Designed miniproteins, single chains. Designs and how they scored, part 58

Each design is a single chain, and the fold is of that chain. pLDDT is the mean over its residues in the fold that is shown.

## One batch from the design tools (miniprotein)

Design m2120
Fold by ESMFold2-Fast:
Structure m2120 (fold): chain A 60 residues (1-60)
Amino acid sequence: SVELTEEQREELLAHVRELLAAGKSLDEVIEEATKYAMEKFGLSEEEAREAALRALAELL
């Protein structure tokens, strides 16, 4: 499992909330949140996707 800092976790959660508020599908939210985590936190695609899925699960 990839462990994010508290600040990184909150940033990712805020981004996922924004994508959901914009009316994006779950698949679109996952893809965009994955790219965000890769770009902002330097995670691999696999790590970023896992983090994005966990963040989305916390908000559902």
Scores: mean pLDDT 83

Design m2121
Fold by ESMFold2-Fast:
Structure m2121 (fold): chain A 82 residues (1-82)
Amino acid sequence: EEELQKLADEIVEAIKNNDYPKAAELVRKLEELSDEEMEKVIKHVTSKLNDEQYEKLKALIETVITDPEKRERFLKLLDKYR
């Protein structure tokens, strides 16, 4: 879906630009997605980030995702597509 690709690209750009307030806002939107949509976004984002940027994304997810079950799911998806 075009909207999911746009969200993924915006997350990548925010992280690459060190725009953490924007990246945090976009990461919070991931909580609203279905498991399938989440996996598509995470797969795309991880394919575009280097190791340093990946660790920044992981730290953002650990900090801004308030639901422990969703946080664990996101972190597992990050590791899967690393």
Scores: mean pLDDT 81

Design m2122
Fold by ESMFold2-Fast:
Structure m2122 (fold): chain A 56 residues (1-56)
Amino acid sequence: GSDADKIADEADEAVKNGDLEKLKKIAERHIEAAGLDEEAKKEVQEKLEKYIELLQ
C-alpha cells in the first residue's frame, strides 16, 4: 500500500495494543514528514485524543 496505508496500519496496531507512546510517535512522524498545515495538524491531534480516550 501507500505510505499513508502503512501509517494507518501502524496506528491500528498501536490502538489494538494500547500503546499510547507508539501512537504519539506515529502522529509526530507523520506531521514532521508531511509538513502539514494548521488544519491537518488539528485533525491528527483530534484523532490522537479520541484514541487516547478509547484506551482509558
Scores: mean pLDDT 68

Design m2123
Fold by ESMFold2-Fast:
Structure m2123 (fold): chain A 85 residues (1-85)
Amino acid sequence: MMSKEELLENAERLKKKGEELRKQGRYLEAGSAYDNAGKYYEQAGDYEKAAELYEKAAEAYRKAGDLEKAKKLEEKAKKLKEKAE
């Protein structure tokens, strides 16, 4: 099991990778990186940041034309925001 510190470090690395890929117009890859970053924040218990990354992943997948993945991530983000409140 990864430590909370390792989870947050991996999340931040993947978030930055997602931002770089998005700037390059590589939206499918950006969505994957943001989705994985969100999973690490979720495992670390940071539901607010996890929701933000899932929303960024959904936006990237929508731009890539993957509306099914976008909808699933939007719903996941909504549920996590309800837990963070």
Scores: mean pLDDT 86

Design m2124
Fold by ESMFold2-Fast:
Structure m2124 (fold): chain A 82 residues (1-82)
Amino acid sequence: SEAELEEALERLYRALAETVGEEAARSNVEHLRELALKSADPAEAVEAIREAARRIEEAPTPAAATAALAEAVARLRASAAA
């Protein structure tokens, strides 16, 4: 649901803001929201965002966090193209 998407994006925002700063986090969250809304599978889009948030929270370095974000973007783009 849209509520589940917003909850997942809020978690992602909190994790990213600590790593890349508030402005960059907000920009990335808006980009992922747009991709999720275009997704052929909304449930998979929410799961991708939740997994990204978890990986970013667990990331030992900023590089690991940005890699997790890039994987989420790639996954959502593939879903949006279906």
Scores: mean pLDDT 82

Design m2125
Fold by ESMFold2-Fast:
Structure m2125 (fold): chain A 80 residues (1-80)
Amino acid sequence: MEEEIRRLEEEARRLRREAIEKEAEAGLYRMGAESYKIAGDEKKAEEYEKKAEEKEEEARRLEEERKRAEEEAERLREEL
């Protein structure tokens, strides 16, 4: 169980890093969308907003997986 807890904690850290990367990508797309909106390119602004939302959804999913791994690790600690 101790080794399983460590594995889950390592997995949670990796998922957190990946989620942060996806959030950063979403932020870049959001900034791009705003720039295109200011420039009057509505089509590109909408395209970038959709890409930002897609990356935000990926980050959200990764955060949910991280939370599950952390909850599982905590549950296993309680059994020790």
Scores: mean pLDDT 84

Design m2126
Fold by ESMFold2-Fast:
Structure m2126 (fold): chain A 99 residues (1-99)
Amino acid sequence: MPIDDAEVRATLYYIGGHLALKAGDYETAVKWYEEAIKAAPDSVIAAGAYLNLGIAYEKLGDFEKAIESYRKAIELARDKDPVLSQQAEENLKKAEEKL
């Protein structure tokens, strides 16, 4: 199959989000991960973006959006990336304990 330009764009947005997250710029991280999800919504890249979107929302104190993001990460990663699915399930459980 040819390389999908949407997955390339999603990967670049995901990297941008990861750099923003590491810098503590959580609002910028949210925007980059949302663009990654828009570029390739049903991809493993989108699953990773939802996982990190949840982490960014937790850092912003928005536990309801964090929980929603982790649930989406689990849905997209399940059967495609079991490690990411497990990480999202662990993060979901911890976020629910803070409500």
Scores: mean pLDDT 84

Design m2127
Fold by ESMFold2-Fast:
Structure m2127 (fold): chain A 66 residues (1-66)
Amino acid sequence: SEKAAEYLTKAGEALRKGDYEEAAKYLEQAGIAAGDPESGKKAAEAARKGDVEEAHRYGVRLATRM
C-alpha cells in the first residue's frame, strides 16, 4: 500500500527526530493501511517507550508485507 509506505516514511523521520509520540501515531496508521493493525500497535508502543530498534523492527515487518 502506497499509503502505508508514506506513513512508515513519516514514522521513521519522527523517530530520528526523537518525536516518539508522532512516530507512534504514524506507525499505528501504517499498520492499519498495511492490513496489520496489531504490528502497527506494537510498533507504536515501542516508539512511545523510546525503543527505536523495536519500533524499526515492526516497521520493517509491515513494509515487507505490503
Scores: mean pLDDT 82

Design m2128
Fold by ESMFold2-Fast:
Structure m2128 (fold): chain A 62 residues (1-62)
Amino acid sequence: DAEIKRALADMYSALADVFEKRGEYEEAIELYEKAAQLYRESGDVDGAREMEKKAEELRKKL
């Protein structure tokens, strides 16, 4: 269900933010990428793009 996938994406996004604040960039990138996939599968293309941008910015710090 799209609603459940969006809620799960929000949870992965929130978890990724926690890892990012802790400086755990590799873990944050993986979680943002999972959130992006779930947003895309739920039809939330804008949410997916936002998560992809966050992952890309963190990748520059590795």
Scores: mean pLDDT 87

Design m2129
Fold by ESMFold2-Fast:
Structure m2129 (fold): chain A 78 residues (1-78)
Amino acid sequence: LVERAREAGERAVRAAREYAEKLGLDPEEAEEQARKIAEAAVEAVEAALAAGDEEKAEALVRQLEEEARRLEELAKEL
């Protein structure tokens, strides 16, 4: 689950950078902001697993994967 969360986070970071580039914004700043959000999401998954709440961990991973997919679609639509 943690590995899936990290993969989804990296996808979101890449999509955020591409989206910012297409909008003429600072891609490095967008990458930094997305990385902070992704890191917090991974930590939340790790915390849920440490608490023995696998259902919550799986739900958080699915949410992050869905958010990454949405960002990828937004970047492609520009």
Scores: mean pLDDT 81

Design m2130
Fold by ESMFold2-Fast:
Structure m2130 (fold): chain A 95 residues (1-95)
Amino acid sequence: PSPEIRKVAAAMALLALAESARVAARQGDREGLLEAIRLGKELVEENREVLDPEAAERALELYEEAERAAREGDLERAVELAEEAARIAIRSLLE
């Protein structure tokens, strides 16, 4: 697909994963939250070529922090970090 279509598809997927993470955290579903975080990391890695390198690096750092927070049981912090990671990646893809 064209870079434009790829960027839009990645942004939509990241937005959906951020919502899934939020729902999982509200339900106390640590495993669901961890899955959303891992899928978000995977999307950023797979789309590195269409992302600003600095944005990709920052988003991956935030997803790693989110994964640690979730494993420590701080689901609220984990979703905040995952949402920030998604926002940075989406902004890079669409701006």
Scores: mean pLDDT 88

Design m2131
Fold by ESMFold2-Fast:
Structure m2131 (fold): chain A 101 residues (1-101)
Amino acid sequence: SVEEARKKQIEEWKKRAKENGLSDEEIEFVLKQVEKILDTMEEIARKLGLSDEEIAELLSKPFWEQVRELERLAREKGDLETLFEAGVIAVTLAMIEKLLE
C-alpha cells in the first residue's frame, strides 16, 4: 500500500540519519523533510494519473529513482509545471543528502 511504502522510506531515512551520527533533533528535522518530499511525490504521481498500486511501487524506490520516473512521465505528457515541481524535489533531496555529511 501507499502508506506501507511511505513508512518504509521514513524508517530507512531514520536509520541512515542515525548511522551518520545525527542528534535526535536533527533526525526529527530530516524526517520532517522526508515526509514533505513523500507528500509532494504522491501528489505529483496522482496528478500524472498513476493508480494507488503504481504510486506504492514508485514510493518504494530510492528517492532519486522516484524523481527520474516522475520527470520522465512529466516530459512524456508535456507537463512543464510538474517537470518544474520534480526539479524542486531534486534540489530539496540534494540539500537533505548534504545534511548527512
Scores: mean pLDDT 84

Design m2132
Fold by ESMFold2-Fast:
Structure m2132 (fold): chain A 60 residues (1-60)
Amino acid sequence: SELDKLVEEISEKIKKGETIDKKLLEEAFLLQGKELGVSKEEVEEAMKAFIEKYKLKVKE
């Protein structure tokens, strides 16, 4: 799906240590959360944990 490809692209950028647009991360995580039936709060926590774990450079 389009979402799966988007998530894969983000993951690849993370592995390369590239700067990621925060809006793109938010969109991907929120869409994935809806697909999985996860609450918005849990999605936001997951995104924060993801950013911390991979020491992501995120920009607006």
Scores: mean pLDDT 77

Design m2133
Fold by ESMFold2-Fast:
Structure m2133 (fold): chain A 89 residues (1-89)
Amino acid sequence: SNALYQKAVNYDVAARILVASIPLAEKEGVADETARGAFESAKKAADLYVQAGRPQEAADVLRRVADEFEKAGHTEIAAELKAYADEVA
């Protein structure tokens, strides 16, 4: 549905912005909150993409956010998102 897809896109954008902000958030002392927000937004985007009939877009957002987490040194979170991407694809 259009409403589910629009929500998915909004959470996708939020997840990408938040995960890209982790190195800056570490300097501000709010890295844990930013990482949590990125993780939750990525999973919410993926769930909404699947509900909208867009499993490939769900897998793509999870993998992109996971790659950014891995670059930031959050390997456990990255592994969880990659596993979820493989499940929804």
Scores: mean pLDDT 86

Design m2134
Fold by ESMFold2-Fast:
Structure m2134 (fold): chain A 107 residues (1-107)
Amino acid sequence: SLKEEALRLLESDIKELEELIEEAKKKGDEKLAERLEKDRELLLEAKRKIEEGKYDEAIKLLEEAIKSLEEDIEEVKDDPELVQKYRGLLDSYKEAKKLVEELKKKS
């Protein structure tokens, strides 16, 4: 179902953020780790709202997560490997948002 697909995408994205947070902490980049932890919290909230059928609230949280990640990409521009990973996450966030928007139309 669209709901199960959206939840699976966000679960995968949360796991990738957790791995990026660990790497940032290992490198001593506390600022990056803090930004990524904020992004993770937004996705966890969005996931809960989808599970509760609160699609309007989930869409707003995903929009905030997308904007936050676009800002993070600007801050890591000098690291092409990180930029590539963040762009992959951004595409996934946008796909999850599209699925939730479709769920809202059918509810």
Scores: mean pLDDT 87

Design m2135
Fold by ESMFold2-Fast:
Structure m2135 (fold): chain A 59 residues (1-59)
Amino acid sequence: SLLDKLEEAARAGDEEAVAKLTQEILDEIRETTEDPVVRFATVALMKAGLDIDIELAQK
């Protein structure tokens, strides 16, 4: 999975690999964002992550 590779690169401190993998993930999302279902799923996942960050900041 691209996310697994991104986490591994981040753990290794490889900033170049992190940037490359992030761009690749964004390119895949951009190509599939024409599909309303994929757009909705992506937004829902981002919102879930933000809700966790907000709760941690408030608590």
Scores: mean pLDDT 61

Design m2136
Fold by ESMFold2-Fast:
Structure m2136 (fold): chain A 86 residues (1-86)
Amino acid sequence: NAQLDADVYLLAGIVAYLTGDYETAVKYFEKAIELDPTNAVAHALLGEAYLKLGKYDEAIKHYERALSIDPDNELAKKGLEEAKKK
């Protein structure tokens, strides 16, 4: 099931992010998005991982994608504001 596989990659990315392995988090979030391209949470979390890596332009792109899917995504709204200040 592509949705279940996407959720597994999303969770693996979250674990990598929480342990400070932001490069691995990016890879898992990218896989989650490949399987479920309209998951706004996955796009917002990919933005968060890029923000931690100092890749602000990439972070902005993914936050904007998250907001295009879910305009009420608070993580993406706050992340976009933070990334644009850098």
Scores: mean pLDDT 88

Design m2137
Fold by ESMFold2-Fast:
Structure m2137 (fold): chain A 83 residues (1-83)
Amino acid sequence: MEARKYLEEGRKAYAQGDYERAVELFEKAIELDPNLAEAYYELGRVYLKLGQLEKAIEAFRKAIELDPNLEEARDLYSNLTGE
C-alpha cells in the first residue's frame, strides 16, 4: 500500500511540472515495491521531461520486463530505441 501512495504522489508532482520531486517519489515507490512496473514507467516518462534519454530507456525497459502488457511503456521504448 505505501508504494502505491508514493506512486500517486509522484504522478501529482509530474502533473505540476515538478519533475525532480516526481523522480524522488517514484524511486521511493520502487524501493518499497521493486516489482511495481507502473513506477518504472512513470519514472521513464519523467526522465524524458528532464532530457535524460538513457535513464528513460532503462526505466521503460524495466517496466516492460515486469509487465510485458504495459503497452505505453513498450511503445515509448520502441520509439526511443527504433524497435
Scores: mean pLDDT 85

Design m2138
Fold by ESMFold2-Fast:
Structure m2138 (fold): chain A 64 residues (1-64)
Amino acid sequence: GPGGEKAREAAEEAAKRGDGTAAASAAHQWSLLGDKEGAEHGAEMARKAGDEVAAEAARLSAQA
């Protein structure tokens, strides 16, 4: 829905700030909502922020 675009923008903004944990948290929430594409996007944003541990946790959550 329209809220999904705002959530993706927020994850990208968090990555730009180097906040991988916030991006990974967003990915987990998208996974719980069944938005696998959003969850994978959030995991990639966490990785780009340099938080490999948060990125890996988000990827595993998206694949579960």
Scores: mean pLDDT 68

Design m2139
Fold by ESMFold2-Fast:
Structure m2139 (fold): chain A 111 residues (1-111)
Amino acid sequence: NESLRDAELFLKGAVLNLEAAARSSDPSVLADLLAAASGLLDAAAVALEDFGPEAEPIRKGARDVSREARDVANSVQAGKLSVEEAQDRARGLAVRARELLEQTRRLLRQS
């Protein structure tokens, strides 16, 4: 299934960007990586728009993590969140994105 393969690639990219953000000590780099992850998570949800009801938890989860990544990026850019706090937030978002990736991979194995 092409939609599931596209979603897997986007979610893999999101995980990599969130894990990189969790290790970044530069606020501008951290914010850019979080923004990139947000875009990839939105792209994963869009790729699954027409897949069917079994993908709904992945679509919702991807949009939820995307929104939170964007909020953290905006807070870092505004100087309202420390690098250390943003790294901790990015680490939690990476765990959630990995769970979405594993759910997508399970659907791929069934298709």
Scores: mean pLDDT 91

Design m2140
Fold by ESMFold2-Fast:
Structure m2140 (fold): chain A 71 residues (1-71)
Amino acid sequence: SLDELVEKGIEEIRKLYDEGASWEEIAKKVQELVKEILKAVDDDSPEATRRAMAAALLLVGEAIEYELKKR
């Protein structure tokens, strides 16, 4: 499900921050995870697309929060 992809993605991003990964590594991982979420659309309906977009935005938002807390 999209919720499971977001949960997995957030855990992967958190792990990278915990391991002291570079910003370049984190940015690439976020890009990969967003692409996975967008590819997981079950149909081309506006509703399914909006859900995938919302999931991707939630993931990006969490990455931004981790970056801000890293200061």
Scores: mean pLDDT 76

Design m2141
Fold by ESMFold2-Fast:
Structure m2141 (fold): chain A 58 residues (1-58)
Amino acid sequence: SALEEAERLVEEIAAETDPARAVALARELGKVLKQVEDEEKRKELENRAVRALIAAGA
């Protein structure tokens, strides 16, 4: 499902050490998040991705 794909992408961003790759994964996540209709879950995943990007230096 889109929610499961978004969860996997957030975890991949969190595990990524290359900022450029982390940004590319975040762009893919953005496309998948448009298919996640649960607004609270979408916001949670977006916030988690932002924290992961900051940690990766992006």
Scores: mean pLDDT 82

Design m2142
Fold by ESMFold2-Fast:
Structure m2142 (fold): chain A 64 residues (1-64)
Amino acid sequence: SLEKVKELIKKEIPDLTDEQAENIALGLVDMGYTSDEDIEKAVKSIAKTVANGRAHVAELRAAA
């Protein structure tokens, strides 16, 4: 369900707002993710991408 996906996103990326978590959950459901395992893998991949992006932005800000 959408709520379970949202909770999993909040667990992996807890600093997201409820609106941001809901938008990501809607995107995953719309893409046809049907198993908890596939959803968990997708969420963990998104969390790693977000962490890498934040690290890159921090480096750019430090260099500026």
Scores: mean pLDDT 75

Design m2143
Fold by ESMFold2-Fast:
Structure m2143 (fold): chain A 69 residues (1-69)
Amino acid sequence: MEELIEKIKEAVKRYEAGDPEALGELSRLVVELVRKGYTPEEIIKEVDSPWVKRVVKMVERGLAEGAAR
């Protein structure tokens, strides 16, 4: 988990520095953490960022729709 959280923090810094591709990487890292059994709340708590909150909500919606299919 620690390595993935560190990568998420780096992706947030890259996005804030003007790298638009960092948002896509952030999304992939969040999906991987959720699939490993970590909750959206735990991810948000470890990385207090509005970008992470937005991505976590999008991933949670996508997983909920996938489960309904």
Scores: mean pLDDT 74

Design m2144
Fold by ESMFold2-Fast:
Structure m2144 (fold): chain A 69 residues (1-69)
Amino acid sequence: VEEYEARLAEDPDDARAWGGLARALEAQGRYEEAARYWEKVAEIAARVLGPEHPLTLHYRRRAAELRAR
């Protein structure tokens, strides 16, 4: 978790670091926080790849599933 946080301090648009942090939070059962970070990954993907890109939609669905618990 802290490793990804350090990467984000240097590059806040590092989607890979946000994704890694979200997975670490899922492993800890912190689903609401993990969902917020998957939404952050989706925002970055929407900006870089476009809002309708398959990866952008995938990350948004992941966040929604985690919020549903």
Scores: mean pLDDT 73

Design m2145
Fold by ESMFold2-Fast:
Structure m2145 (fold): chain A 63 residues (1-63)
Amino acid sequence: SDGEKNAEAAKKAGEAGDGAGAATAGSQRFLLGDVEGGRIGAESAKKAGDEVAAEAALRSMEL
């Protein structure tokens, strides 16, 4: 439940143009075992136009 809520927060941050916030939220979820949340955060960062933050998140998560 917290994982889904954090993944939604990451998507909203990305839609608001906060790519770094989206990537950070996703990485935190991945470290807690939520691979889907990690991917959503990275994708949201890319959608916000922050490809550098998205790439950094994917590398830190080894995805």
Scores: mean pLDDT 65

Design m2146
Fold by ESMFold2-Fast:
Structure m2146 (fold): chain A 75 residues (1-75)
Amino acid sequence: SLEEEAERLRRSYELLVKEKASNKDIADILTALGETYFRMGKLEEAEAYFQEALKLDPNNKRAQEGLAKVKEALA
């Protein structure tokens, strides 16, 4: 389920932060969380995840595209 996918991704995020992984790796997991929350229809949470991903990796194309889709859905 999308809920189980989100739980798995959140656990991966916590592990990467604890292990001081690269900003790119952390941004990739945050982007996947944003995409999962978007598929769940949780647009505000999806927006927050994409914004956090872009703070760490401003050139993350998937996060840029995800944020644009969320803003369109919220408009």
Scores: mean pLDDT 89

Design m2147
Fold by ESMFold2-Fast:
Structure m2147 (fold): chain A 67 residues (1-67)
Amino acid sequence: ITKEEAEKAAKRALELAEQAKEAGDYDKLEFILKEVEKAKEMAEKSGNKEAAKILEETGEKIKEMLK
């Protein structure tokens, strides 16, 4: 996964997370968070530190939506 791919994935995940929050679909919001966390782990294992950081920050934003 490249930095550009991570940025696109982050933007899409945040869009879906906002939609899920607005709909009150917290199960979907948690699912989106889990997918972002998996993508972060894959980026870390691949040595793509910038991609991993973008996905980590995206996951933190989604966690705030779950509060």
Scores: mean pLDDT 80

Design m2148
Fold by ESMFold2-Fast:
Structure m2148 (fold): chain A 53 residues (1-53)
Amino acid sequence: MKEEAARRAARAILNYMEGKVTQEQYDAAIAEAKKAGVTPLEIAREVSRLLEE
């Protein structure tokens, strides 16, 4: 759950930066991560993991 929320937030950040998702979709993913107790550092780790794929 928490790990999945961090992964969703990381994907939303990358997609938002590339113009693939709306501001609303991005905000929703970040809000879910915050509700799950995900920290910015945990999201950064998931971003790095996605970039290694």
Scores: mean pLDDT 78

Design m2149
Fold by ESMFold2-Fast:
Structure m2149 (fold): chain A 93 residues (1-93)
Amino acid sequence: SIDEKIKKINEEIQALLKQPETEERYQRLVDLITEHLLLRWKKEGKDLSPENIEKARQIAEDILQGIRDIKRGVDRAVELSPDREAREALRQA
């Protein structure tokens, strides 16, 4: 089913997010998020035209950029924390 495919993709995304940040990881995350969006849109009855496929890829790239920006914000907050215990708490959040 479409729902089973989406579940598998989400599990793969979660596993990849635990891996080191590499170009290969980034490209695979773009592909998986794009596939997730297209499967969701197919379930909703949306037309999978080439334009909509490109839109899904753009959304996937935007999502990953947002995650990267949040991570950079967290990393900077950890670095700027004067207290070691405060830095450890931020890493666990």
Scores: mean pLDDT 76

Design m2150
Fold by ESMFold2-Fast:
Structure m2150 (fold): chain A 69 residues (1-69)
Amino acid sequence: SREEIAKLQREYREKAVPLQKQALELLEKAEAALKAGDYETANKLLAQAEEVNKKIEELKAELEKEIAA
């Protein structure tokens, strides 16, 4: 039903929005590190942002699977 889909989408947003904010913060810190010439810190922060983005993609795949079921 539309109500069930709306609930699944809301639960996805509640989980995904904090992760999206975390990824943006990591990217901002990585940019600051690059500007400072701290390539080691920048690379670590970029890797962490990629891990957060993978988690968001997994949540989206789960949402799509649940809606299709």
Scores: mean pLDDT 88

Design m2151
Fold by ESMFold2-Fast:
Structure m2151 (fold): chain A 69 residues (1-69)
Amino acid sequence: MQLTEESLELGVIEVEAAVLLTVSRKTEFPGKEEVIELAERALEAAAAGNVEEARELLEKAKELWEKGE
């Protein structure tokens, strides 16, 4: 396996997006559906190897999560 900076970043994004998706599905808060959608899209982008898109989607999901609380 090639342990590049991008591969490590994709792994971190996948873990963070999966955690956020799981917590968001179990918690009620303003913007819940949008956070879930963004987290799911971040996982899809990461699975496709698109690190920049996955990162942007995850950051948007995190900001909405923090803004909702």
Scores: mean pLDDT 76

Design m2152
Fold by ESMFold2-Fast:
Order: structure tokens, then sequence, then C-alpha cells
Structure m2152 (fold): chain A 80 residues (1-80)
């Protein structure tokens, strides 16, 4: 069971919506926040095993993808 803050969840969703792999700059532009703020949230998500970094690119792990499917399903139930 992994609990994400609202901001961490938004970063994870943004990576999925952009299709990945993505840069910090692409995430910052999509979310309207600084690259430094994105980097801090990405680091926490990486520590939880939900994303990985390869050079300047950020992508979802299998666990991150599964987590997002569960989040989207829950949010879909609320916004049906």
Amino acid sequence: MIELSEREKKVLEAIAELGGPVTQGELAKKLGISKGTVSRHVKRLEEKGLVKREGNKISLTSEGGVYLVKLKKKEGKLKK
C-alpha cells in the first residue's frame, strides 16, 4: 500500500499523460511548476519505486503504471 501526496500523484499522472520517457522540463511545463519542484517530487517517486531516471529522462516503472491505473479507476468512479 503506497500513499502519495496530491502533488506526487499529479507528477506521476503527468508522466503517464505525456506518454514517457519525459524530461523535468516537460513535466514543469505541463504542471506549471519549476523544474526544481518537479525534481523533488520525482526523487520521492523514484525512492518509492514508481518512476526511474535514465540520464535526462524520467519514465514509469511497472509498479508506477499499476498505481496510476488504480488511481484513475478510483477517480473515474467519482467523476462518472
Scores: mean pLDDT 74

Design m2153
Fold by ESMFold2-Fast:
Structure m2153 (fold): chain A 59 residues (1-59)
Amino acid sequence: GLSEYEKIAEEAERKATQAVLAGDYQKAIDILEEALKKVKGELKERLERGLKDLRTTFG
């Protein structure tokens, strides 16, 4: 099973992807930034990479 942090990260990544598909890049960024406040360790690094990729690709 997923840890609570893994569930938070996975849910945030799903919601951010949905926002990107809708063309709402700022919403995707906001979703990942909120999840970063709730996760620790490697999952924080994973979400930080996703946020950087979004800013680089769509900003």
Scores: mean pLDDT 81

Design m2154
Fold by ESMFold2-Fast:
Structure m2154 (fold): chain A 72 residues (1-72)
Amino acid sequence: MEKIRRIVERLQEVQEELEKKEEEARKRGELNEEVGERLLEEGLERAGIPKEEREEYLRLLKEQEEKAKELE
């Protein structure tokens, strides 16, 4: 259980950092698909998430982003 909790905490930190950096890039008019993907990859790397788990985390983040867009 502790391992899952740590993964969730790191994922939440990655999401918060990603949103913050995307907001800053949006203010600068630099936000695009490539920049978003790069920021996400950098966030996952800084959070120490293994490459083997990155694909699953990216999928989960995309699903949450899609749901947020539907609710907006």
Scores: mean pLDDT 67

Design m2155
Fold by ESMFold2-Fast:
Structure m2155 (fold): chain A 68 residues (1-68)
Amino acid sequence: MSDEELKEKALEAIRQMFEAVDAGDVDAAREYLKKALEIISKLSPEVKKEIQPLFDEAVARLAEAEAA
């Protein structure tokens, strides 16, 4: 699997995480977080840097939802 394919999968998982948090489904958001982390661990440092802001935003929103 190429870095570009992994990047697409990571972005999809991050998108699903945002959707789950917005729906109030914290359990689903946690599963998407696990999936995103597994994919992100396989990315090059350059690609990780590109997606880091979106991932950090998703993690912050999940943390806020868990505190509610």
Scores: mean pLDDT 82

Design m2156
Fold by ESMFold2-Fast:
Structure m2156 (fold): chain A 61 residues (1-61)
Amino acid sequence: DLVEQARRLLERMTELGWSPEEMAAEAAALPAPLQRALVEAAKSLEGEGVEAARRAAEAAL
């Protein structure tokens, strides 16, 4: 499931200490199906990096 994969990606980036800017850049570079899954996964997560990644994915779509 792409939503579960996107959720694990966001959790791992946060665990590794990625900045909001780094998470946003990665989200913007993802394929469109994974960007859509990331937007959905981000609704159940917290953090500045997660929010930055969600906004970047929405803007790229």
Scores: mean pLDDT 84

